# Designed miniproteins, single chains, continued (2): the designs that were tried, part 86

Each design is a single chain, and the fold is of that chain. pLDDT is the mean over its residues in the fold that is shown.

## One batch from the design tools (miniprotein)

Design m7170
Fold by ESMFold2-Fast:
Structure m7170 (fold): chain A 71 residues (1-71)
Amino acid sequence: MLPSVEELLRRTEELFEANKDNLSEEEREALERGLEAARELAERAETPEQETAAALLAIGVELDIEYYLSR
């Protein structure tokens, strides 16, 4: 079962907020831009391909958060 784009975005936003204090200012700005781009793409999505692109972008932000926290 694949999570919805909205579920992925919410999960990634929750992960970001929970770990905000453990991130640098530059990392926070980069992640906020990624989340904004993913949400904008999700809101504009009219095709399954566009919805998939939004989901992949959200997953990319989640992976970036995990990467920044793992070092």
Scores: mean pLDDT 80

Design m7171
Fold by ESMFold2-Fast:
Structure m7171 (fold): chain A 94 residues (1-94)
Amino acid sequence: SVEELLKKIRELKEKSTNPKVQLFAENLIERIEYAKTLTPEQVENDKALFDEYIKLVKEEFKDLSPEDQKMLDEIIKTAKEALDKVLEEQRARS
């Protein structure tokens, strides 16, 4: 469920000691919560913009430790899965 994926992002945030990674995770949680209020077409558009956003974040975070990079990658992966799940659940309601 989307709620289980959001819980996983919160747990990854708590494991990170880097304030930038923690803030990024918090921003992704808010983005996913907002996506639940959107139409399927709007979620697809947001998902495309999300890929561009991730490229910018990766450039900003290029100097992170390998452990923080692994944490960032897991947060990104989980957030993408959550957005996919939001889209699936909204399409199922239509």
Scores: mean pLDDT 82

Design m7172
Fold by ESMFold2-Fast:
Structure m7172 (fold): chain A 72 residues (1-72)
Amino acid sequence: EEQKKLLEEIRKAFAEIRKLYGQGNYDEAIELLKKTIEELEARKPQASPVLQNILDKAIEYFKKLIEEIKKK
């Protein structure tokens, strides 16, 4: 259940980031990505090993998205 909630939260954050990116609001998309990464990193110390793996993958993916947006 916690895993499903985390995946849903990640999906919602990604949808909002994609919306901002599609509108050409690259600076706002980067700021939302940074905030999302900070929120996910804050959850890691209390997370189970399974949730830590999900958090790590999401953090890596969002960090890569920031670098890709910056290239534009």
Scores: mean pLDDT 81

Design m7173
Fold by ESMFold2-Fast:
Structure m7173 (fold): chain A 56 residues (1-56)
Amino acid sequence: MDEVYEKLSEEQKKKIEELIEKSKDPNLTDEEVDKLQEEMAELVEKIYETEDLRSK
């Protein structure tokens, strides 16, 4: 569902797109994947906190 993505700022959208594109790279090492997942999780958590859309 892309509802959250549609409400993001242009800067947040670009950041998420960059992380998604990097995560699609099949040449990533496990360390690089872990780093990208941590960056994505942190960004998403901050967005959800701001919008009160945190699902857990």
Scores: mean pLDDT 68

Design m7174
Fold by ESMFold2-Fast:
Structure m7174 (fold): chain A 65 residues (1-65)
Amino acid sequence: DVTKQVADDLLIVAAETESGHVEVEKVGDKVVLTTKYNTPEDIEGLKKAERMFREAGYEVETKLN
């Protein structure tokens, strides 16, 4: 679904740009989120990104750098 893919891509860009603390990798319907430097701010950004992607229907895996 092209419409869903566009919405998903915008969500990925928003998560990366707004948090500034998380690396985002999309593999199909799975999203892998990794902290950049394991700071408290990175961990909070990771939790926010995880919530956004889970609410959008993605399977989410989180990793620490």
Scores: mean pLDDT 70

Design m7176
Fold by ESMFold2-Fast:
Structure m7176 (fold): chain A 98 residues (1-98)
Amino acid sequence: MSREQLEAEVDAALAVMGAYLLKKMAEKGIVSENDKRLADEIVRLVERAVQLDPSLRPVAEHIAKLLEETAKIAEKNGHQETAKAFRDAAERVRELAA
């Protein structure tokens, strides 16, 4: 395994943790517009990870699912603009998994 592949695995792990954090925040009703930036950072981490190691595409699919679930929870709690940003991020991540 190369250094680049190890860096890709770390970026993927951080993206999974970030997506999980967003989901937990949404479940507790504490997501806000500031969390759009975290969603964008998750997309950036996934893009870099998949570019460095294409075998991480299944991880991108898992992250997309977490972001979609988070968007549904945020929408249910009245955070429609934030939910839209999470859905847009999920779509971008899903395209990286293809």
Scores: mean pLDDT 85

Design m7177
Fold by ESMFold2-Fast:
Structure m7177 (fold): chain A 69 residues (1-69)
Amino acid sequence: SSDPGLHIELKEEELTDENLERLARALAGMPGVDPEQARKAAEEIKKLKPGDSKTFKLGPIEVKVTVKP
């Protein structure tokens, strides 16, 4: 498809443990995604700075995360 997977935009203030735990749970609920991989992706997202973006391959799913300035 022309848009394979998820595109998630976050503000720096949203990089909280609570928000990232919710995100990890949502990703872990997707078919073919390992819960541990989803948790590690959330940990990597927490390390991002405003203006950064990173793409994660979670099994069959591609997730692009962008942190707004």
Scores: mean pLDDT 78

Design m7178
Fold by ESMFold2-Fast:
Structure m7178 (fold): chain A 82 residues (1-82)
Amino acid sequence: KEKHIEEAIKHLEEAIKAAREGDIQSALKHLGEAAEHAIQAGKEAWDAVKEDLARANEALHEGDIEKAIEHLERAIEKLREV
């Protein structure tokens, strides 16, 4: 559980970095990897972040970098509390 939470956070941090650099493809890749690790961490972790990850994914596809980063940061905060 803890290892998967840490990997999810790491990938969310990489997604934020890529989004800030305008690398939407890399941001989406890291978001997907973070989602897989959150699922592997268990139902509690996934339930905590699934909405923010979905909204970040939508924002990245729309090119709304500010909104994407807000949701990615919120997901990191929630994972730290699980």
Scores: mean pLDDT 88

Design m7179
Fold by ESMFold2-Fast:
Structure m7179 (fold): chain A 61 residues (1-61)
Amino acid sequence: NYEEGLEYYKKKDYDKAIEYFTKAAELGDPRSWYLIAIIYAEQKDYEKALEYLAKGKKLEE
């Protein structure tokens, strides 16, 4: 799921990228929370970006 998220992110398909990163994060890949935060920051949704960044930091991994 993480690799699929990266593929959509590179294509700028942020909706699908977020979908696949969310699935990867829920399956135990906390790095995907940071990618979701980056996507929201690129869309200038800094409130959401900070929320997802905090999720990643809380897991520490």
Scores: mean pLDDT 78

Design m7180
Fold by ESMFold2-Fast:
Structure m7180 (fold): chain A 65 residues (1-65)
Amino acid sequence: EEREKRAEEIRREMREAIGLAVDFVNKYADKLTDFELADAFMNALGYALRGEPEKAEEYVKEKAK
């Protein structure tokens, strides 16, 4: 069942990416406004989904300056 295996893999990747984005944003939450938090989360999620967690964290950190 190629379909089931692919769906499970995608779900795992999405869960990991969401977790990373949440963790990065939460780490800098006190330094960000509500709008900046939403923007940072969306961009961090995008980078994490591409397999670039380092860029995701860098983006959130840059926003928190």
Scores: mean pLDDT 76

Design m7181
Fold by ESMFold2-Fast:
Structure m7181 (fold): chain A 66 residues (1-66)
Amino acid sequence: MSEELKKEAERVGKEALTLAVAKKDEAAVQQVQDLTRKAVEAANRGDLEEAKKYLEELKKLKEQLE
């Protein structure tokens, strides 16, 4: 459960980071890195609800960057 959530957060974070870098949006780059880290940290400590919340925010940010 937490491993799959962590893997998805890393994947979505990498995709969003690539988009933010391509757009030269430093604020978005920082936001993607913060959300990815928070999602992974929450998953690592077993806070699955917090991990899902940060993953959802990360997905929304990625959609805005597409």
Scores: mean pLDDT 82

Design m7182
Fold by ESMFold2-Fast:
Structure m7182 (fold): chain A 73 residues (1-73)
Amino acid sequence: MKKERWKEILEKTKDQLSDLEYKIMYDVLVEGKSYEEVAKKYGISVKTVERLSTIAFTAAALIYVGEEIEKEL
């Protein structure tokens, strides 16, 4: 997905995420930083970054499917 699309998705889920989770997902999905770089920046494991990114991808897929269904009716 394009950078702006990820930004919209993260804003829609911001209230369901901790400040740390939001920042991590923003750095990976909007800024395009590597999992290793983000893990080092926040002092967490690469596995944790991957897990949070997977949650965001799932949320994005659900939003995308919903919009496509609305387009096709």
Scores: mean pLDDT 72

Design m7183
Fold by ESMFold2-Fast:
Structure m7183 (fold): chain A 61 residues (1-61)
Amino acid sequence: MKVSGSGKSLEAAKEAAKAVPNATEVKVTDGESLIVSVTAPTMEDEVKAAQKALEAYKKLK
């Protein structure tokens, strides 16, 4: 699995990867806007990972 981001966004990406271990890539970028990119075998897994990344990002200070 590929996990990428920096600082807070990297921690959010790691949490998403932990929640959806069958995802092949999780990328979170926090520039002018928060961008979450997920690749997984099913759209349901991609949505789940993206939601987990957003939740983790909001919880991080």
Scores: mean pLDDT 78

Design m7184
Fold by ESMFold2-Fast:
Structure m7184 (fold): chain A 106 residues (1-106)
Amino acid sequence: TPLTPAQLAALEAGAAAFRTLAENIDKMSIEEAFQKALDAARETARRLAEKYGLSPEELDRVIAGVEEALKQFYEIAKKMSKEEFKDLARGAARTLEATVERQRAA
């Protein structure tokens, strides 16, 4: 089943968040890395809302979903090493990126 533009935007925003975490979690504080990830996700979501013509309500839901996911992953990140979390975030980013690529190709 093809994803809706809002679902595709949510996956792309999530991919941007986890890619940002993977690239930054070992370079700065956990709080700074998660803030950077949230900023990247919000920027990606806004750009995609403009590109796909998402309603303000759809954009708000995409951002809220990514914010809630990052909140849950922040609690997980506090309980593991930065190295372990970096690998987890990198895996999540790759999975989301691959899913987006498959949906865009067909």
Scores: mean pLDDT 85

Design m7185
Fold by ESMFold2-Fast:
Structure m7185 (fold): chain A 63 residues (1-63)
Amino acid sequence: MTVEEKRALIEKTADEAIELVKQGKISAEEGVQMVADTARATGDPELAPVATKAANRVLKASE
């Protein structure tokens, strides 16, 4: 998997988590954990800023 494919996977996970949070199906904390778990699964430390930005998007969706 390329870095771009890993980035897309993290962003897609964040988008899915945001929808679930907006629907009241999961908490923002659970959504952040989904993003963190996906980023860890990629094993790519260069994607840490991408994961942080994605997690912040999930937190903002709870407002």
Scores: mean pLDDT 81

Design m7186
Fold by ESMFold2-Fast:
Structure m7186 (fold): chain A 88 residues (1-88)
Amino acid sequence: HLIVEIHTKPEAEALANPAVKLKKNGVKVDFIGSGGQGHVNALPTMAGIAKRTGGKVYVMPGGTEKASMEALAKEYDNIHIIGENIGP
């Protein structure tokens, strides 16, 4: 497995062609991200790239972006919410 942290949509898009080579070599690509509108904007691209390699996207949503990230996790079966407090 290759784990990649991406902060912006252009960074995620730049990985599309490298991900093809990784899939050909049997490598799964997983993404990890945390908070921010840049992560929300990049999630569909990251989900598509990861899914093509059989990988997943792990997100740690914060504050105002949480609802948007949760909505995307419902839309894309390979996006997983992690790093949230379950409460006391």
Scores: mean pLDDT 66

Design m7187
Fold by ESMFold2-Fast:
Structure m7187 (fold): chain A 62 residues (1-62)
Amino acid sequence: SKLEYVDKLFNDPNVSILELIELLSKKFNIPISKFIPYLADLNLGKITLEEFKEGVKKIVGK
């Protein structure tokens, strides 16, 4: 499933957060701009990595 693919990327220690966003954008035809608010909040410490993962799953699951 799409969500299993997201989990696979988050569990891969060789995949950076930026690479993860790029791979998901390309695979599911989602503009990178859709991930930017969550990435900004993560970088500012406003959300946890787990909350970021939930946001990514919500975007991909549409």
Scores: mean pLDDT 86

Design m7188
Fold by ESMFold2-Fast:
Structure m7188 (fold): chain A 80 residues (1-80)
Amino acid sequence: PVLEITFPNGTVIRVPVEEKMTIEELAERLSEATGVSKEDLLKEFEKLGYDPKKVVSAEEAAKILKELFKPVGAEVKLIK
């Protein structure tokens, strides 16, 4: 599956996800897709209450990224 993130400026980012992955693995993949450091992304996940060792589904990852990007008005879609 792929998470498609559409920003208000029209930028589209695609993050490959698995059916089972940790928040740390999600942060690593998001770092590769965005160029934002994994460390900075982990700090943002921690601010939202997500433990780096928490295992999530692709659907849960989509919800988490929607929450993460809510302040910037980005849309997140899961493509299977």
Scores: mean pLDDT 84

Design m7189
Fold by ESMFold2-Fast:
Structure m7189 (fold): chain A 61 residues (1-61)
Amino acid sequence: TVPSVEELRAQLLAAVDAGDEPAFLAGIRTAIDLYHATTDPEERAAIERALQEAVDRWLAR
């Protein structure tokens, strides 16, 4: 089952909070896969926002 954007965002933020780099990188890979699999521009924009939020929080550690 493909995760929802909300589930992806939750997984990315949990990895950031835990300082778990392997989990964070796995989450980024999943986000990229979902981005390429979707035909919905609104879903693409939501994935981009979730990824940007997670990256910003990771760098602010």
Scores: mean pLDDT 82

Design m7190
Fold by ESMFold2-Fast:
Structure m7190 (fold): chain A 88 residues (1-88)
Amino acid sequence: MDSAMQEQVNNMVELLKSRYSKSDAEKLSDVIKAFQSELLTLMKQAPKSSKARDAAMKGVQEVTKSLTEDVDTTKKRLEQMTEELKAV
């Protein structure tokens, strides 16, 4: 389960990097790293909490959906999801 979620997070990050120019990806770099860090922390607790796992999955799905939007919207979504992960 942990490896499968980690693969989904890695796929999301690679998709973000492929969708944006290197310069736009740099704007997202810090927010992506913050999101990954909080998600990995939550995933270590996820096997003991269905709520934590559901929050992590929702975060990944919402960020993935935002890839149809502009870079500023994606950045704001990543920041929002990072804060929601911290609140779990």
Scores: mean pLDDT 70

Design m7191
Fold by ESMFold2-Fast:
Structure m7191 (fold): chain A 102 residues (1-102)
Amino acid sequence: GLEEARRLREEVLERLERSTDSERSLRALEAGIEAARRVAPDNLGVQIGIGLALLSVGVGKVIGDPILGSRLGVRALLETSLETHPEAALAAARAALEALEA
């Protein structure tokens, strides 16, 4: 439930902090977005999280730090989804973690 979603969120964010691979970090974000969209495509919090994630990627590109952009994007997606739909947050965190381990 909620505690598992919180635990996996922290694990994903910790792994992203250690990542130096911009492509892997972006794949983790893309996997998380797709998982959250599959679970709760009509949930307002999930939609806001996806919007903030895409904005974060854009900002990362503009400032020349794509890893930071992807990291902030995953954080925004997981935090907003956790507030409104814990199952979508859990699915997003699992998908992101799997992408980081591949």
Scores: mean pLDDT 85

Design m7192
Fold by ESMFold2-Fast:
Structure m7192 (fold): chain A 71 residues (1-71)
Amino acid sequence: SRTVELVADAELKRMEEEARKYAEDPETAEEIERAKAEAEKEGASLSPIEAKILISRGLGEAIRKVEEKKK
């Protein structure tokens, strides 16, 4: 469904915007970028929709972990 693709694309865009909040901290930004790269590598053999979902999930988990470190 085209609707599923649009939702997956919007969610990925939202996660990328959240990740940008950490761009001023090089260590945190590097950790998030590494998680994104690993998710992209894992998604390389999946469908485009599945890859976007996996990358969004990976970014969200990385952001959660760096926020936990601030506590």
Scores: mean pLDDT 77

Design m7193
Fold by ESMFold2-Fast:
Structure m7193 (fold): chain A 60 residues (1-60)
Amino acid sequence: MGGVLTPLEARVVRELVRNGPLTSSELAKALGVSQSTVSRSLRRLLERGLVTKEGNRYRA
């Protein structure tokens, strides 16, 4: 996917690719950032169709 990602969005996608479906809290812990920061990035990625939501978990 050749779309422009922010550094944080790229890290979120990479973490989801490596570790399968994760909650926003699990992503926040894995990336060392706040849950609010992760949730904002996930919202942007969902809007762009780069991740999907499966219940409370996200997948790239």
Scores: mean pLDDT 81

Design m7194
Fold by ESMFold2-Fast:
Structure m7194 (fold): chain A 68 residues (1-68)
Amino acid sequence: AEELRKKMREAYKNGDYETAIKYFEELEKLGIEPDAEDYVRLAKAYFKLGDIEKAQEYLDKAVELIKK
């Protein structure tokens, strides 16, 4: 779990948004919920890939977690 989070964040930092999303999908398959910062990274990744609808979806999820 921790290794997948590190790989996801490293891919995001390197501008490899498609790979970052792929590692996030692996985390979801393991039943591991991302934190609000990870949802913000995903929203930015989708936005940079031109998927505005997915970017808005993940940004909303990040906001929900911050309010808890």
Scores: mean pLDDT 79

Design m7195
Fold by ESMFold2-Fast:
Structure m7195 (fold): chain A 55 residues (1-55)
Amino acid sequence: SLDELRARLLALGEQMDALRRRLLAGEISREEYDAQGARLTEEMTRLLAELRALE
């Protein structure tokens, strides 16, 4: 549903913010940040395409 897609997009945004905080805190490497960030960005792009298709 539209609400489920919006909730997942919000959750992905929160995951990206958490990932960025971990990078800045030195808890993960830049390589790990780039790899995980790329996966989150791909998922967000897919969900945004699904959201647009429902309009």
Scores: mean pLDDT 83

Design m7196
Fold by ESMFold2-Fast:
Structure m7196 (fold): chain A 60 residues (1-60)
Amino acid sequence: SEKELEELKDEASELAEKLAEKNPEELKRIAEEFIERLNEGVPLKEALEKTIEEMRKALE
């Protein structure tokens, strides 16, 4: 749903800000993988969920 997508985008943005401060190189890698997933036809919601998971792991 649109609301679920908006919530995922908000969470991804917050995690990206934290990761940009802690490890900008890892954020760049995760962002490149996100774009690659989209280019390979992965739906936006699934790509965002995977990206959020990777950013959470990188922040541990």
Scores: mean pLDDT 85

Design m7197
Fold by ESMFold2-Fast:
Structure m7197 (fold): chain A 103 residues (1-103)
Amino acid sequence: GYLRVEGDVEPEVLEAARAGGRAALAAGVEYIDVTLVRVDGEVELRGAWARPLAPRVLAQVRADEAAGRTLLRELAPGLAIVATADPRGRESLERIEAKWREQ
């Protein structure tokens, strides 16, 4: 599986999220690519995509990201995690998916 967890948050928060991500991969999540951001005192998870993906892969990544966020909350219970998708990231995924269907 793939794991990338980054963000401008406290090192202990970042490491707790990374530990949760590793456990999520061990539990069967195949892909996690999230950025942690602090918004109004809470830590939010946001997905980011670096390249176009086939529609099947996009669907799998979205499912895995949602499962990973749930597992991160369970594995880091002291961390207030609000999972929000970046609006630009969601828009980009929708455009990429549409283009792949046009092929």
Scores: mean pLDDT 52

Design m7198
Fold by ESMFold2-Fast:
Structure m7198 (fold): chain A 61 residues (1-61)
Amino acid sequence: SPDLRAEIARVDAEIDRLMAEMDRVDATLDPETAARERGRLVAELQGLLDRRAALEAELRS
C-alpha cells in the first residue's frame, strides 16, 4: 500500500530525528542530565521501532 509505505517513511524520518537529538543531548548537556534525557529518548525510540515493525508486518500481509 502506498499509504503504508508513506507511514513507514514518516516513522523512519522520526527515528532519524530522535537519533540526532540523542547525539545533541550527549554533546551539549552535562553527563547526569544527558543520561536522564537519553532514558526518555530511548523509550520514545523503542515505541517507534515497535511501530515500524508492526507497519512492516502489515506491508508483508
Scores: mean pLDDT 85

Design m7199
Fold by ESMFold2-Fast:
Structure m7199 (fold): chain A 60 residues (1-60)
Amino acid sequence: MKSIEELLEEYEKIKKEYEPKVEQAQKNLDFEEAEKLAKEYYEKIFPIEEEYEKKLKELE
């Protein structure tokens, strides 16, 4: 349903949301929080990456 452009925008938005949180956890040596944030990040980007790959295959 989403265009390739929309998928890239969503990916960038998620990255910008989680980047400062991960940096803060790393500075605090809070490995538990860093792992939690990494898990949330991957859970959010997986559907976007899957849809992006499907659309790339449609162009082949």
Scores: mean pLDDT 77

Design m7202
Fold by ESMFold2-Fast:
Structure m7202 (fold): chain A 76 residues (1-76)
Amino acid sequence: MEDIKQREREVEELKDMAETLKSLAEKDKENADIFLEQAKRYEELADKLETQINEEKRKVEEEESFRRMQELMQKA
């Protein structure tokens, strides 16, 4: 649980960094290419982590659904 939340925080940080770099690229034309390239890298890392988080969340949801079904069957 905490591991998933930590990775979600990392994804948010990476997305924030990418947005900050895009804003800097708009203000600083001389370094725009560098900032946009770095923003793209952070977006790629965020997407990669987000995919892993979604996979882990799916496993947790399946486990919770199975537990709920088991509880209902026990009451029946």
Scores: mean pLDDT 79

Design m7203
Fold by ESMFold2-Fast:
Structure m7203 (fold): chain A 95 residues (1-95)
Amino acid sequence: MKEKAIELLKKAIDLLFEAANASTDVQEQVDITLLAMEAYLALKVAEQGRFDEAAELAENISKRLEELAKTYSPDIAQKLQEAAKLVREAAELLR
């Protein structure tokens, strides 16, 4: 199941970069890119076998993605919500 969590984090990171590239707002691009970088950190922590730490990082990222999605345009919000779901599922599997 840890392997599936790693795959979900990779998919979420790709989706976040797609969302950043799709946004025409500089602030949205910056905010989404920073969360993508934090998701990449969670991925690296998980790859090192530090699963509890990776799960905590992923839970925090998922919550922040859900909050940002509330204020963004529908297309970008949908991608952030999908990424949040993937990151949250990864966090549950990393426990």
Scores: mean pLDDT 86

Design m7204
Fold by ESMFold2-Fast:
Structure m7204 (fold): chain A 61 residues (1-61)
Amino acid sequence: MAAERAREGAEAAGAAAGPEGARAVAAAYERRQALLAAGVPAEEASAVGGALMAAAAEAAA
């Protein structure tokens, strides 16, 4: 899925950006998990989580 691919790419990019990138990706992942816990539909939570992780990796790179 696109969101799943975005997550994998963001994690790889975050790791390549160093400790700050890794922290940004971890924070984005926690936000996605919080959305799922709040009852946001899985499709929307995955799309938001993927976008947050991609944005975090870009900002950290």
Scores: mean pLDDT 65

Design m7205
Fold by ESMFold2-Fast:
Structure m7205 (fold): chain A 96 residues (1-96)
Amino acid sequence: ARPPTAEELILAAQIAFLEGNLEAARKLLEQALALDPNNAVARWYLKLLEDPSAVTPEEAEAALKQIKEEVEKLKTLSEEERNELVARARELAKNA
């Protein structure tokens, strides 16, 4: 299989978070930051897991901007492409 992208790892971390698997979420976020150390969403989520009080308004705003851009990108994908992305992310979350 091809190596996962930072975007796929972040989506997998979000799925793990929603499923209550905080250990998997942390591991996936750390992998995402290894690929993209300045990723605002990954940094924001990791801080939320470790110490929510350490999150600055500027970091939250940067993460929100990235999320909005990713949501707009997802709207341009076909249903098949979105299903493939979600399936890939679920596989990563399950194996974390």
Scores: mean pLDDT 80

Design m7206
Fold by ESMFold2-Fast:
Structure m7206 (fold): chain A 55 residues (1-55)
Amino acid sequence: SKAEFEKKVDEILELLKSEDLEDKKKAVKLINELVETATQEQMDEWAKRLRESLL
């Protein structure tokens, strides 16, 4: 669902901001799950949020 997608994106972005290696590993697993299930529109939203969070 859209709510599940948004929750997953928020969790990934939180984990990527952490300096903990275990949090970064969890983020990678969640990203892999996201790309497997996401539509093109959802992937575009993910890329936008990632860019805004890291830049």
Scores: mean pLDDT 78

